Designed miniproteins, single chains. Designs and how they scored, part 64

Each design is a single chain, and the fold is of that chain. pLDDT is the mean over its residues in the fold that is shown.

## One batch from the design tools (miniprotein)

Design m2222
Fold by ESMFold2-Fast:
Structure m2222 (fold): chain A 55 residues (1-55)
Amino acid sequence: GAMEEAELRRIAEAAAEVGKQFGERFGLALGRHEGEKLYGPEGAERVVRLVRELL
């Protein structure tokens, strides 16, 4: 839903900031971890995709 999409996008934006400062690998790992924590493997995949688009 819209709230889930907004939350995943917020997480992806935060993870992308980490990726810009500390390296793409760290941003992708953080995004995957936080996405999976909230919405399981599908959440992890969606956040990783968004992080790649933001980097």
Scores: mean pLDDT 85

Design m2223
Fold by ESMFold2-Fast:
Structure m2223 (fold): chain A 110 residues (1-110)
Amino acid sequence: SELEKAAERAIEEMRKKGYSEDAIEGVRKLAEGILAFKKEDYNTALKNFEEALELFKKTDERLLEIFELVAKALGAELQGNLELAKEYYEKAVELAEELNLPALAEFIRT
């Protein structure tokens, strides 16, 4: 899928920039959670999001902030508030770009 390809590009970028294996695995779990969410497999999505959250807590405060914004965006989508979801996604994209992670920003846009 395009989301899986975008996630792999984000992971490769983070590896090249010296991010930890916990941060990289966190992005992988986030991608798996988003894919499950899009398939309406909410139990699998929740499990992957919880695993991603624990990984990001061990790594970088800015990566944790990006994850929290993505989680808020997904929650807003589930409640039908598409404008609020867009605002949270845009903030997450801005933070990824501030970290010089354009492939991660593209993944969030996907």
Scores: mean pLDDT 84

Design m2224
Fold by ESMFold2-Fast:
Structure m2224 (fold): chain A 65 residues (1-65)
Amino acid sequence: GNFSDAVEKVATFLATNPDKEFSVSELSERLKLSKSTVSRALKELLEAGMVKRSEKDPNKVVYVP
């Protein structure tokens, strides 16, 4: 699929699961995307300020409301 579709899919999933933290591996399994695709999508969303790294576990991310 298109990388832009992957970014939207990751963003929508995190936005519909507020206050929950997810790793790259968890998002990969839940969204049926490769770990590399999820990692790249998360980098774009982190740069856009739409998600942030968890303060409890830096390997996990959470949606920014």
Scores: mean pLDDT 82

Design m2225
Fold by ESMFold2-Fast:
Structure m2225 (fold): chain A 55 residues (1-55)
Amino acid sequence: MLSIKQNEAIQALHDSGLLSVEQKERLLAMSEEERHAELVALKVVSQEDAELFGI
């Protein structure tokens, strides 16, 4: 499920120090589409890479 992959990506970003606790909580409160767009906007994953790796 996309939500599981997005949650794993958000957790990995937090563990890597790229996201604060507050940013993580905000991302988890967003819709799946908004979360996807925000992760791309943070330049952690490109849209193309996200599709290739199923994030």
Scores: mean pLDDT 65

Design m2226
Fold by ESMFold2-Fast:
Structure m2226 (fold): chain A 71 residues (1-71)
Amino acid sequence: MRVEAHRLITRYDTDGDGRLSRAEMVEAMRSVGISVSTARRLIDRYDTDGDGFLSRKEALDALVDAIRIRR
């Protein structure tokens, strides 16, 4: 799960800044079979600052949670 999540972050973090936008996270979650509505809910849960970006740690945890929910 974490290896899969790490690959998604690397794929969608095109600037290599260690932050993913909500739009990038939605696309990453859609690529693993998560609906847009579920993705938005998970992103909101991990975007603790409400700035529309997730840190690498928040993005990793959100993607791992999404992959677990999918199963």
Scores: mean pLDDT 71

Design m2227
Fold by ESMFold2-Fast:
Structure m2227 (fold): chain A 79 residues (1-79)
Amino acid sequence: SHEEIAEEIVELLRDGSKEALERLRELLSSPEVTEETIRLAAEILKKEGDYESGMTLLLMLHELGREDLLAVAREILFP
């Protein structure tokens, strides 16, 4: 589900290890990660006040060229 993938994204961001970030890059490159998935992940981070993980998410989406997803995350986390 979108919620399960969003929770995995948040968990990987918070882990922050090299292995977790490599897994996160692969996951964010997947077509199963949609605007709904990123909105849910960004809302979790916002609710928890985790703007450091939020910035990491934005940087990774930028590096992957997923600009539509970057725009969704930025609007929620840094309006």
Scores: mean pLDDT 89

Design m2228
Fold by ESMFold2-Fast:
Structure m2228 (fold): chain A 84 residues (1-84)
Amino acid sequence: MKVVKLEATMPNGARLTFTVEVSGPVSDEEVGKQLVAAGLGAVEAVKRGEDFEATVKTGDEKQMELAVEGARDVFEGARLVAEA
């Protein structure tokens, strides 16, 4: 199984950990829904100064590349929220 772990510490001290894995057949729509759910959870946790962990399951390496890019965008959005 191929796994990529992404970690970031927000300005308010909250730690975000996203694990992106190739674990079996998943549609692009399902990957997108996982990223949206993880993003909403990350923003809520950061507002509370709490750590957050999420796993995004993908079906292939191309979906993993796109999910990693999406996770980086989520981390940047969460950072902006922590700075507000």
Scores: mean pLDDT 83

Design m2229
Fold by ESMFold2-Fast:
Structure m2229 (fold): chain A 95 residues (1-95)
Amino acid sequence: DLKKKVEEYYETALNSKDLEKRIEAVQGLVDILKDESVPLEIKLLAAEKLLELSKSDDDLVKQALLSQIPELKELTKHKDKKVAELIKETLENLS
């Protein structure tokens, strides 16, 4: 269940005591967005979760997101306009 996997990545990125696990979770959300076989509904959910993470005041959440800046910048070119806009807002929050 990809929806459950997105929720698990979000929870790990938000709450894991291990920075490397938080980085892996953010990378998991990014990988879902890059996978052409994933339905748009799931990609929108993953992009919305990245945006929610970018609003966090938690330093470890910010470090995990910052580790993925090159991938997030590439995702601003995503073919779906809503996904691209959510990722642009995510990057703006990290600036």
Scores: mean pLDDT 89

Design m2230
Fold by ESMFold2-Fast:
Structure m2230 (fold): chain A 59 residues (1-59)
Amino acid sequence: SLYDEGVKLLNEGKFAEAVDTFEKYLAEIEATPENAAKDFEAQFLIHTIKQQKPDARPK
């Protein structure tokens, strides 16, 4: 899944690619209660990466 790919990229230190992958994940998931926790986690990870690694910001 895109979420797992984003986590893999984050663990490899590919922060910009991880952010792009999580943003794609958020665009593709359906707005369901089951997806709410993963949606929140993806948003939190994007926010955290952008705060700690400013170079990972989308242009």
Scores: mean pLDDT 73

Design m2231
Fold by ESMFold2-Fast:
Structure m2231 (fold): chain A 67 residues (1-67)
Amino acid sequence: MPDEKEIEESLELMRKGILKSTGGPEAEIAKAREAVAAGDLATAQETANFLERVGETEAAAEIRALL
């Protein structure tokens, strides 16, 4: 049993790395806004869930306000 806290910390670092490779939270918000404009609410919701999981709560909330 490594502490669950240590495992969660490692996963957070990996998720942040992925977000950086996609252009960061601003790029994800722009992608979600475009999806909502096209009627693709599923893509917008998926993007919001991803941002929330990586700790970008404000960005996730902006996208959820569009749903």
Scores: mean pLDDT 75

Design m2232
Fold by ESMFold2-Fast:
Structure m2232 (fold): chain A 82 residues (1-82)
Amino acid sequence: MTEEQFSAAVIALGEVLTAHQDASREELLAALEALAAALPDPVARAILLEAVAEARERGLSPAEFSDLAVERLMAALRAGLA
């Protein structure tokens, strides 16, 4: 994953979360899955899809989900830059 792909994924994630502030949990999770599936980078796509699945199973809040997703995206970016 490149810095450009990471930045695009994080910005898109923030936009979806902001647009769905008043949405139901299921509507938010469906929007996040659609976002993940639309990402051009397969690593970012896999990370966000796995984070959405984990958020469903663990009952994570939007803030907890965001922290988890960004942390995993950052780890993949750092691995790709090494």
Scores: mean pLDDT 80

Design m2233
Fold by ESMFold2-Fast:
Structure m2233 (fold): chain A 82 residues (1-82)
Amino acid sequence: DLLKAAGLTIAGDVIAEVKRLAKEYGLPEEDVEAIRKWVRKEVFERTEKAKSFLELDQIYQDVLAEARRRVEELAKKHKEES
């Protein structure tokens, strides 16, 4: 339960950063929703397997880095189409 609650907080923090970057890049809500769904799934799977609080910080950093990369990839594709 505590690990699941921490996972929800991590997902929320990562999603907040995704929304901030998406607004800066002008990404459509559809793409933001796809990344949010991916973040929730990844955080859920990784926290489900976590056995200590120390792993939660590493999960946050890893998922944040991957989410930022995905936002950048989508922003790059939209710049090429525009």
Scores: mean pLDDT 79

Design m2234
Fold by ESMFold2-Fast:
Structure m2234 (fold): chain A 81 residues (1-81)
Amino acid sequence: DKAYEEWLNMSEEERLQFIDKIIEEKADEVVEAGPASVEEGYDLLVEAIKERYGDEKLAEEIRKVLRERAAATRQVAAELA
């Protein structure tokens, strides 16, 4: 729970920076895996976070944020189509 406790003590800005850092560090691994969808790519990132930090609660919180971002991106894409 240490990583999750650290996440809870982060400001909103720090949380966004933390997510962006993880995405940047894991982007190449996700791309090489060849996910069929943005959501599948985010699930791969969440699994990498579970392995790296050993904290399922932190992984679940990040999954929620990434899923919300994926949903927002799909809405924008649908509106432009």
Scores: mean pLDDT 67

Design m2235
Fold by ESMFold2-Fast:
Structure m2235 (fold): chain A 88 residues (1-88)
Amino acid sequence: MPTKATVTLVAKAPDDFSDEQMDAAAEKIKNEISSLPGVTHVSASVDRAAKTITVTAETEASKAQQVADAGKQAAEKEGLTVTKVTID
């Protein structure tokens, strides 16, 4: 069984983002990451009060950096600022 890694991204939305924009951005980022080879599980959570989205992906350890980079690009494409990326 390949060694697994967990990639966690925390992204900050602009203060003018609506709740609907937050939910849409979280779903789009989740879908982009889930389409990547080696990804087995993706979850996204939205903190509307803090204007933050947290995305967690389980992936093959050899793919973890590619997943982190893709997730960051997906978040930035949706207008978010990635504040934290962790590979465990």
Scores: mean pLDDT 82

Design m2236
Fold by ESMFold2-Fast:
Structure m2236 (fold): chain A 60 residues (1-60)
Amino acid sequence: DEIEKVRRFLREREAESLAATKELGEKLGWSQDEIDKQLALTREQMRKFEEFMLEGVKKE
């Protein structure tokens, strides 16, 4: 199922992006509030991207 493959891919990318954002923020000395804000933005962008992909943009 293409939808399941897309969701799995997006979940893996989301997890990696969240981990990378947290690590980068900690390395740069960001506050927890700043890290949390970036994590929220990443989750929102991933949600919109999943909706976009499922609406047929996955077909080029």
Scores: mean pLDDT 76

Design m2237
Fold by ESMFold2-Fast:
Structure m2237 (fold): chain A 87 residues (1-87)
Amino acid sequence: EAKKKIEEGEEYRKKGEYEKAIEKYEEAIEIAKSKKPPDKKLIAEAYRNIGKVYRDIAKNENLSVEQEVGLLLRAIGYEIDAELILK
């Protein structure tokens, strides 16, 4: 189920439906965290995909410098979280 949520999020991201993509990745994280033991690989995959969404928004939208920097910092934060959870 959690893997299906990641796939749904990827479909929304490809369509530019970024809010829906993030919702699906957050659902995947909740499912993965509820497993015993938690599915760290799937949580990390979902975090990386949320990071990709923020990078896509920063790249594809006509934003102010402050908005673009904020989105890129959020993307980097999720990318770091994904790396840390796998250690």
Scores: mean pLDDT 84

Design m2238
Fold by ESMFold2-Fast:
Structure m2238 (fold): chain A 82 residues (1-82)
Amino acid sequence: MLSELEQQLEKLSVDYPEFSEILSLLSSAIESLKANDFDKAYELVLKARVLAEQQDAPKPIRDVITEIDVLLGVNDIKVATK
């Protein structure tokens, strides 16, 4: 449910303020999903994923990226790995 993802993002913005750029992209992706703009949501999630890989984002942030990818129907989910 999109409202649960929004609550997770609010909590993550308090717990991980250093990743605010990624969290802002994910928040914008959720708004795009609410507007049924799947192309924009996909682009925003892709940007968030790239930044998460570059910044070694913690698992809770990567989990939100994965949940949004599932909602977009993305078959191949790629997140940063070490």
Scores: mean pLDDT 75

Design m2239
Fold by ESMFold2-Fast:
Structure m2239 (fold): chain A 115 residues (1-115)
Amino acid sequence: SMEEKLAEARKLIDQGRAALTAGKYEEAVKLFEQAAKIAEGVDPELAGRAYLLAGVAYYHMKDYEKAIEYFEKAAEVGTPELARNAYTLAAQVAEDMGDEEKAREWRAKAEALPG
């Protein structure tokens, strides 16, 4: 059932968060991607949260391009609140890359979202 699939997605997010805390970033990404695929099109908050956490894992791996890619995915499929958080994180990654212009663009996208 869809309820059973969403329960599995939540379990995968919990497992991914444990992997993330343990520094197992590649494992965390796989778990979050699986959760996002289950939730995508059904539960925007859960799907967006899974993609956002995958982006955080990529950031810890210093894969800044993948981190931004996954924050964009989180913003595209998630709620407006989660999209705001995702764009804010993308701006922080752009700053870490030394791309001040790109960081300003991401912050502008976050601010343009409805409150």
Scores: mean pLDDT 90

Design m2240
Fold by ESMFold2-Fast:
Structure m2240 (fold): chain A 70 residues (1-70)
Amino acid sequence: SLAELTRRAGELVREAIEQAKKEGKLNKDIVSLVREVAEQLAKDGKITPEEAERIVELVEYYLKMIEDGI
């Protein structure tokens, strides 16, 4: 379901951002990394290309929220 995918995407994004914070690499590079992962999952048939694009959008959204202190 889209709700389950959104939850999974949120967990993945949060883990990637926390890891980037620990490494001092919290910037747009994390969006590129998550995009590669999402596109690979779509290529492997585990998610649709539309779901992969939505995951990237969620990453950009969470990154902006963190930058804005939310």
Scores: mean pLDDT 68

Design m2241
Fold by ESMFold2-Fast:
Structure m2241 (fold): chain A 62 residues (1-62)
Amino acid sequence: SAGEEMLRLMARQYGRAGTEEGGKRGPAEALRELGLGLSWIDPEEGQRLLDEADRLRAQQLA
């Protein structure tokens, strides 16, 4: 959906900004933070982002 596409783009941009501002762990960390925030507003979308962040973190370690 359009909302999902926007959230993915925002997460990628925030991931880049995070690494520039203090050495964040990139897209996985950005998605985790977005998922935590959204879980209060849209729990279904928030949980989906948290699951995706966990998968990306695992991929980064592989």
Scores: mean pLDDT 63

Design m2242
Fold by ESMFold2-Fast:
Structure m2242 (fold): chain A 62 residues (1-62)
Amino acid sequence: EEEEKERRLKIYQLMIKKGYSKEDINLVRKYIALENGIPGVSLTDEQLEKAKKIIEELEKEL
């Protein structure tokens, strides 16, 4: 959906604005790729939990 694309862009821009590390931004990108069924991406349970928490925090500000 177009809304999904806009949401992703806003999340990345907000992460950059808030000074998130490149590693955290890449972690969130991988998580979003997994949610969209893109093959070849894998995350540990810890990485999944961290990415979820970051997205949930940022969504409150979108």
Scores: mean pLDDT 76

Design m2243
Fold by ESMFold2-Fast:
Structure m2243 (fold): chain A 80 residues (1-80)
Amino acid sequence: SEAERALDEALRAYNRALRDPSYIDEAGRLVARALRLVGRTDTAERVEKALVDEKKSDQEKLSLISEGVVAALEAVRAAR
């Protein structure tokens, strides 16, 4: 499905962001996209807002992206 493909892409970007902060913005955008495809619009908006928040650290952004990954995985699993 489109949601499963988007989640796989988001997981790869998220794993890269854990090793290199320069990938945080890409990982967050891909995770937010996967969340929207599985109907978790509120969580997607929280991730998107975190990406543009100059007051948030890389660690705080990664924490919110991680929450988004968990939510997307749960939604995909529940749809099976």
Scores: mean pLDDT 86

Design m2244
Fold by ESMFold2-Fast:
Structure m2244 (fold): chain A 68 residues (1-68)
Amino acid sequence: SFEEIKKEAEELIERVKKFLEENPDLPQTVRDILETLVKRLKEAVEKKDFETARQILHGLRLVLEHLE
């Protein structure tokens, strides 16, 4: 459901925020990628675009997984 996607998005956005706060010396290119994906995810959720939100969630999770 979209409710599940919205909750997953909110949780992931919070994880990204915490990761950026805990890693102040992260390369600017990586910060820009994470912030851009977060912005696009927020926009997709606000527009209730299921498919776009799922695609961005998947991409953002992959980026975070490789950085942790």
Scores: mean pLDDT 83

Design m2245
Fold by ESMFold2-Fast:
Structure m2245 (fold): chain A 74 residues (1-74)
Amino acid sequence: MKPAIRSTGMSMRMLGYYEDGDMAGAEQVAKDFLSQDASSEDYLLMSKIAKHIGLDDIAKKLEEEAKKRAAIPK
């Protein structure tokens, strides 16, 4: 099942760390999200926000997971 609000909460948490100057905390939120069973839309949103705040490496991993999730028959 894909919890529709999961990525919204995680993206806000990641942005919160970024605004506080804690880039390591922001990156850790993105890494924690990689271990979760979420929709391709959720991973795509997290990838876009990670790219926006400068976490290009983790953003690419999130985008790859979004593509994998999109390839699975729903």
Scores: mean pLDDT 74

Design m2246
Fold by ESMFold2-Fast:
Structure m2246 (fold): chain A 86 residues (1-86)
Amino acid sequence: MREELERRAREVQARTAELYEEVKKLGVGEELEEKARELEKKLKEEIEKALKTLPPEEQEEAVRRLILEGYEELLRKAEELVEKAK
């Protein structure tokens, strides 16, 4: 499981670097920032829920997964914005 999260984190980093130039070129940075704020709020709520509902042994892994899924969702939104702006 930890190796899976590390692999996904590396994929997120690679995709972020690839999308950086396109986001900048197309001027969709402000829209992406708004999406990021919405996702951050949702992520905080999901983390609080996980910490209240899961056993302590599962909390750390669940929080790491939620953070990673949040970044993956943000990248998906960035990819959608880039595609629409083409």
Scores: mean pLDDT 75

Design m2247
Fold by ESMFold2-Fast:
Structure m2247 (fold): chain A 79 residues (1-79)
Amino acid sequence: LTGDVRAWLAGQDVEKIVKELEEELKKTNDPFKKAEIYARLALIYFYQGKLDEAQKVIDKLEKEYPEYASNVYPLKNLL
């Protein structure tokens, strides 16, 4: 889902999407799903030009879910 994210965001209410992802983080207990949500948040922030926010999310993902670092590896190369 990395290639189409910019095009998808161009037509979306980004603030609403971020809020929905944050609510999903509260509800899920699956570490893989949490890692995916963090990766999506980081990618959204990156495409918005919020590089500091994107980096913070990547750092959190690496610290809390290091075994899922593969979800973040492509994003680190974009920053």
Scores: mean pLDDT 69

Design m2248
Fold by ESMFold2-Fast:
Structure m2248 (fold): chain A 56 residues (1-56)
Amino acid sequence: SLLDEIAAVLPSLSEEEFRALIEEHLDLFRQFDRDGDGRLDDAEVAEARKFLLAMS
């Protein structure tokens, strides 16, 4: 899956690169967009990263 592909490269991604991937694939990260504004704030990005690292 695309999430598995992102998780596989996650350790080599900077925070900004990971944010760019989230913005490109917002449909996959909607569960972390708690306020529904179509963006993830710093805390939501951190939660998404933590979730993907736990999946790996």
Scores: mean pLDDT 75

Design m2249
Fold by ESMFold2-Fast:
Structure m2249 (fold): chain A 125 residues (1-125)
Amino acid sequence: IKGKKVLIVDDDEELVERLKKLLEEAGMEVHTALSGEEALKLVKEYKPDIVIVDLIMPTLSGIEVIKAVKKEFPETVVIALTGFTEPEVIEELLKAGADAVVPKPVSEEELLEVIEEGLKKKEEK
């Protein structure tokens, strides 16, 4: 995962800062957005390899961000973060185009494993 670009999209500034430090220590180039609108702008500007997006944001839902990213950049790996573990929610996120779903509270080990697996599957295609 070293040298890969990641965009973290979440309105929780403390979580964003924690994940940014984790992923920068893993050797990634990290960009952050606190809103879905900012995320869509930054995806076009930086063309990240991975987008990590929260399901719930104030003005644009994580599902709409996932759909927009996958429509314009189908090659980008999208990981959804959610506090909802109901099968229906997970299925809707995957249907929207998420490559993986990580439950909140976010495990640093689980997130790194999911990122690595998503990137490997992309390289194998």
Scores: mean pLDDT 75

Design m2250
Fold by ESMFold2-Fast:
Structure m2250 (fold): chain A 75 residues (1-75)
Amino acid sequence: MEKLTLEETYKKFKEMLLEADKDPSKQEDLKKWIISGTAEEVAAASAALFELQEELSDETIDAAVEAISEAVKKL
């Protein structure tokens, strides 16, 4: 994992989390992306969620946590 690549993925994930918070239909897409993602995506998602946890609704946080847990179980 590199700082530059991680930062861009992190920012993209932050945007996706905020979008999913406002639109539940994007929440399902976010979950699928995390679950089918690589180990690097799972790590980036975890970091982004940690930073944004106070900005996001509990529903969005729970959805992201569930997807990350599922991804880790499969990896």
Scores: mean pLDDT 74

Design m2251
Fold by ESMFold2-Fast:
Structure m2251 (fold): chain A 84 residues (1-84)
Amino acid sequence: VDREQLTKAQEHLKKAIWYAQKGDYKKAVEYLDLAIEHLKRTGGDFSKALKHLEEAKEYAEKGDGDKAVEGVNSALQELSITLS
């Protein structure tokens, strides 16, 4: 697992939450896309986390910030479980 790619993904997910909470859904989607890209580059199996992030992106695109944040938090939890 590429630790640097994982760290970058986690930082982008935190920014995605922040922008979604502010109602800046365009920026939230941008940071979600960056996080998804970095996770795909880790070489690890993060399929469950990626599924939650794709769902979070769909909610952010629809302007549902609460559901977008929920999806990102679910992805962060799955990452914590996978890395344990």
Scores: mean pLDDT 83

Design m2252
Fold by ESMFold2-Fast:
Structure m2252 (fold): chain A 64 residues (1-64)
Amino acid sequence: PTATWSGKKPYLVIHPDGSVEVRTEPFTTPYASVSFSEDGKEAVITTPDGTRYVVASDDLTLTD
């Protein structure tokens, strides 16, 4: 399955080593899991290599 994010808001990328980047560009990535915040406004996308993307859920599209 793939996650595509096309928002305009900054988002966080948390690497497997724990380092954190702030990014603004759209992306498409394979994912292992997705979890949503308690209010549903944020999503955490976990990739097969253990990288996590913390994004606004409104601009997130999930595909098989």
Scores: mean pLDDT 84

Design m2253
Fold by ESMFold2-Fast:
Structure m2253 (fold): chain A 64 residues (1-64)
Amino acid sequence: MSDTEKAVEKLNELLKDPSLSEREKEAARKAAEQLRTLPPEVDAEIEVPELSEEKNKELREAAK
């Protein structure tokens, strides 16, 4: 899978987590949508400020 596909998959897993707040789910959904629509030439920054640093670290690691 491409790095963006891995990141989108991870974000979709986070969206299935009922412990996430509505705000965190909305931010993750927006990030997944943005990554899915970015062309391959555009560097995707894998960071969702509303998510905890630990979850953002997992997203960055999944995208590598």
Scores: mean pLDDT 69

Design m2254
Fold by ESMFold2-Fast:
Structure m2254 (fold): chain A 98 residues (1-98)
Amino acid sequence: MIEYVLPEDASAETSLEAQIEAASTLITEYLAKKEGLDEEEKEKVKKLAREAALEYVRNHPDPGRVSGYELAKAMIEKLKEEGYDEETLEEFLRQIER
């Protein structure tokens, strides 16, 4: 399995935005590979993941302390709500260990 480690200490806005982009892209690629998503469906997944992460950051009491793992977890919860495969998403989350 590929270990994906997101930075723990994101002090800059650029770092947080980069983490959101990286995590949303990686989750989308992982799900597309496992479930055989079309390009249109991949764009939908990436948009949903990105929106979930941005909402999580907005509602967090200290946005500067949001970890990449928390972002990935928020994205996965949103994708589960939208009906994507929970087992596949949980497998991805297990690869982001802290």
Scores: mean pLDDT 74

Design m2255
Fold by ESMFold2-Fast:
Structure m2255 (fold): chain A 91 residues (1-91)
Amino acid sequence: SMNEELLAKLEALRAELRARTAAEVAELEAAGDLAAAEAVRRSAEEALALLDALIEGVRNGDLDETLRRLGEERGVPVEVLRDILAEIAAA
């Protein structure tokens, strides 16, 4: 189903994001750029939290409500969040 495919893609994206972030943070820390490493970690934590919320929304069958709540909490238009999901679903 479309929801099963979307869920698998979101979980894969989460795993990829974690791996890429760990590698980039390690490289920046090795270079002594601790401020850049912290910025990358914070950005990744925000993105991972968003992915986790989307995964739960798909699992619970309340994705539209989840998108509305996330848009309100983060000051992001729901259309932007839907566009991101459409890109993920098309990948």
Scores: mean pLDDT 83

Design m2256
Fold by ESMFold2-Fast:
Structure m2256 (fold): chain A 116 residues (1-116)
Amino acid sequence: SLEEEIQRLLDELGAKIEAGEATPEEIRSYFAAIAQLLADYLAERGVPLDIIKAAVKLAYRAADIMIANPEKALEIFEVFRRTVLELLRLAREGAPAEELRRVLERAEEELRKIEE
Protein backbone atom coordinates (compact mmCIF):
# COMPACT_ATOMS: atom_id res chain seq x y z
CA SER A 1 0.00 0.00 0.00
CA LEU A 2 1.03 3.65 -0.35
CA GLU A 3 1.03 4.00 3.48
CA GLU A 4 3.39 1.00 3.85
CA GLU A 5 5.74 2.38 1.15
CA ILE A 6 5.78 5.83 2.81
CA GLN A 7 6.50 4.30 6.25
CA ARG A 8 9.29 2.14 4.77
CA LEU A 9 10.96 5.17 3.13
CA LEU A 10 10.63 7.23 6.35
CA ASP A 11 12.22 4.40 8.39
CA GLU A 12 15.05 3.90 5.84
CA LEU A 13 15.88 7.63 5.70
CA GLY A 14 15.61 7.97 9.50
CA ALA A 15 18.12 5.14 9.98
CA LYS A 16 20.57 6.78 7.53
CA ILE A 17 20.27 10.16 9.29
CA GLU A 18 20.78 8.59 12.75
CA ALA A 19 23.90 6.78 11.42
CA GLY A 20 25.25 10.07 9.98
CA GLU A 21 25.29 8.41 6.53
CA ALA A 22 22.60 10.39 4.67
CA THR A 23 24.09 12.26 1.68
CA PRO A 24 22.42 15.39 0.23
CA GLU A 25 21.54 13.35 -2.90
CA GLU A 26 19.91 10.60 -0.77
CA ILE A 27 17.98 13.18 1.31
CA ARG A 28 16.61 14.81 -1.87
CA SER A 29 15.73 11.40 -3.40
CA TYR A 30 13.93 10.09 -0.29
CA PHE A 31 11.99 13.33 0.26
CA ALA A 32 10.97 13.48 -3.43
CA ALA A 33 9.77 9.84 -3.32
CA ILE A 34 7.88 10.39 -0.03
CA ALA A 35 6.33 13.63 -1.41
CA GLN A 36 5.08 11.85 -4.55
CA LEU A 37 3.61 8.90 -2.61
CA LEU A 38 2.02 11.28 -0.08
CA ALA A 39 0.49 13.37 -2.91
CA ASP A 40 -0.95 10.20 -4.50
CA TYR A 41 -2.37 9.00 -1.13
CA LEU A 42 -4.00 12.37 -0.36
CA ALA A 43 -5.41 12.68 -3.91
CA GLU A 44 -6.96 9.17 -3.71
CA ARG A 45 -8.75 10.32 -0.52
CA GLY A 46 -10.13 13.52 -2.05
CA VAL A 47 -7.84 15.98 -0.25
CA PRO A 48 -7.97 19.39 -2.03
CA LEU A 49 -5.13 20.17 -4.46
CA ASP A 50 -3.99 23.29 -2.54
CA ILE A 51 -3.35 21.14 0.57
CA ILE A 52 -1.56 18.45 -1.49
CA LYS A 53 0.65 21.17 -3.04
CA ALA A 54 1.39 22.57 0.46
CA ALA A 55 2.38 19.07 1.70
CA VAL A 56 4.73 18.58 -1.30
CA LYS A 57 6.21 22.07 -0.77
CA LEU A 58 6.80 21.26 2.93
CA ALA A 59 8.70 18.07 1.95
CA TYR A 60 11.05 19.94 -0.41
CA ARG A 61 11.55 22.74 2.14
CA ALA A 62 12.34 20.22 4.91
CA ALA A 63 14.91 18.50 2.64
CA ASP A 64 16.58 21.86 1.81
CA ILE A 65 16.75 22.89 5.50
CA MET A 66 18.22 19.47 6.45
CA ILE A 67 20.91 19.71 3.74
CA ALA A 68 21.79 23.29 4.81
CA ASN A 69 21.79 22.35 8.55
CA PRO A 70 23.19 18.78 8.90
CA GLU A 71 23.61 19.24 12.69
CA LYS A 72 19.79 19.65 12.94
CA ALA A 73 18.92 16.86 10.49
CA LEU A 74 17.29 14.58 13.12
CA GLU A 75 15.10 17.42 14.51
CA ILE A 76 13.96 18.42 11.00
CA PHE A 77 13.34 14.79 9.99
CA GLU A 78 11.26 14.16 13.16
CA VAL A 79 9.00 17.19 12.41
CA PHE A 80 8.56 15.93 8.82
CA ARG A 81 7.93 12.30 9.87
CA ARG A 82 5.30 13.26 12.49
CA THR A 83 3.60 15.59 9.99
CA VAL A 84 3.42 12.92 7.24
CA LEU A 85 2.02 10.30 9.65
CA GLU A 86 -0.60 12.78 10.95
CA LEU A 87 -1.64 13.73 7.38
CA LEU A 88 -2.02 10.01 6.49
CA ARG A 89 -4.17 9.43 9.61
CA LEU A 90 -6.38 12.50 9.01
CA ALA A 91 -6.91 11.62 5.31
CA ARG A 92 -7.71 7.98 6.20
CA GLU A 93 -10.28 9.19 8.80
CA GLY A 94 -11.84 11.62 6.28
CA ALA A 95 -11.00 14.65 8.44
CA PRO A 96 -11.97 18.14 7.22
CA ALA A 97 -9.45 19.90 4.94
CA GLU A 98 -9.00 22.59 7.65
CA GLU A 99 -7.44 19.99 10.01
CA LEU A 100 -4.85 18.95 7.39
CA ARG A 101 -4.13 22.65 6.71
CA ARG A 102 -3.53 23.24 10.45
CA VAL A 103 -1.11 20.29 10.62
CA LEU A 104 0.89 21.76 7.70
CA GLU A 105 0.88 25.26 9.27
CA ARG A 106 2.22 23.83 12.58
CA ALA A 107 4.97 21.95 10.70
CA GLU A 108 6.02 25.13 8.82
CA GLU A 109 6.23 27.00 12.17
CA GLU A 110 8.30 24.19 13.78
CA LEU A 111 10.71 24.11 10.79
CA ARG A 112 11.07 27.91 10.94
CA LYS A 113 12.03 27.71 14.66
CA ILE A 114 14.61 24.95 13.99
CA GLU A 115 16.11 26.98 11.08
CA GLU A 116 16.63 29.99 13.44
Scores: mean pLDDT 90

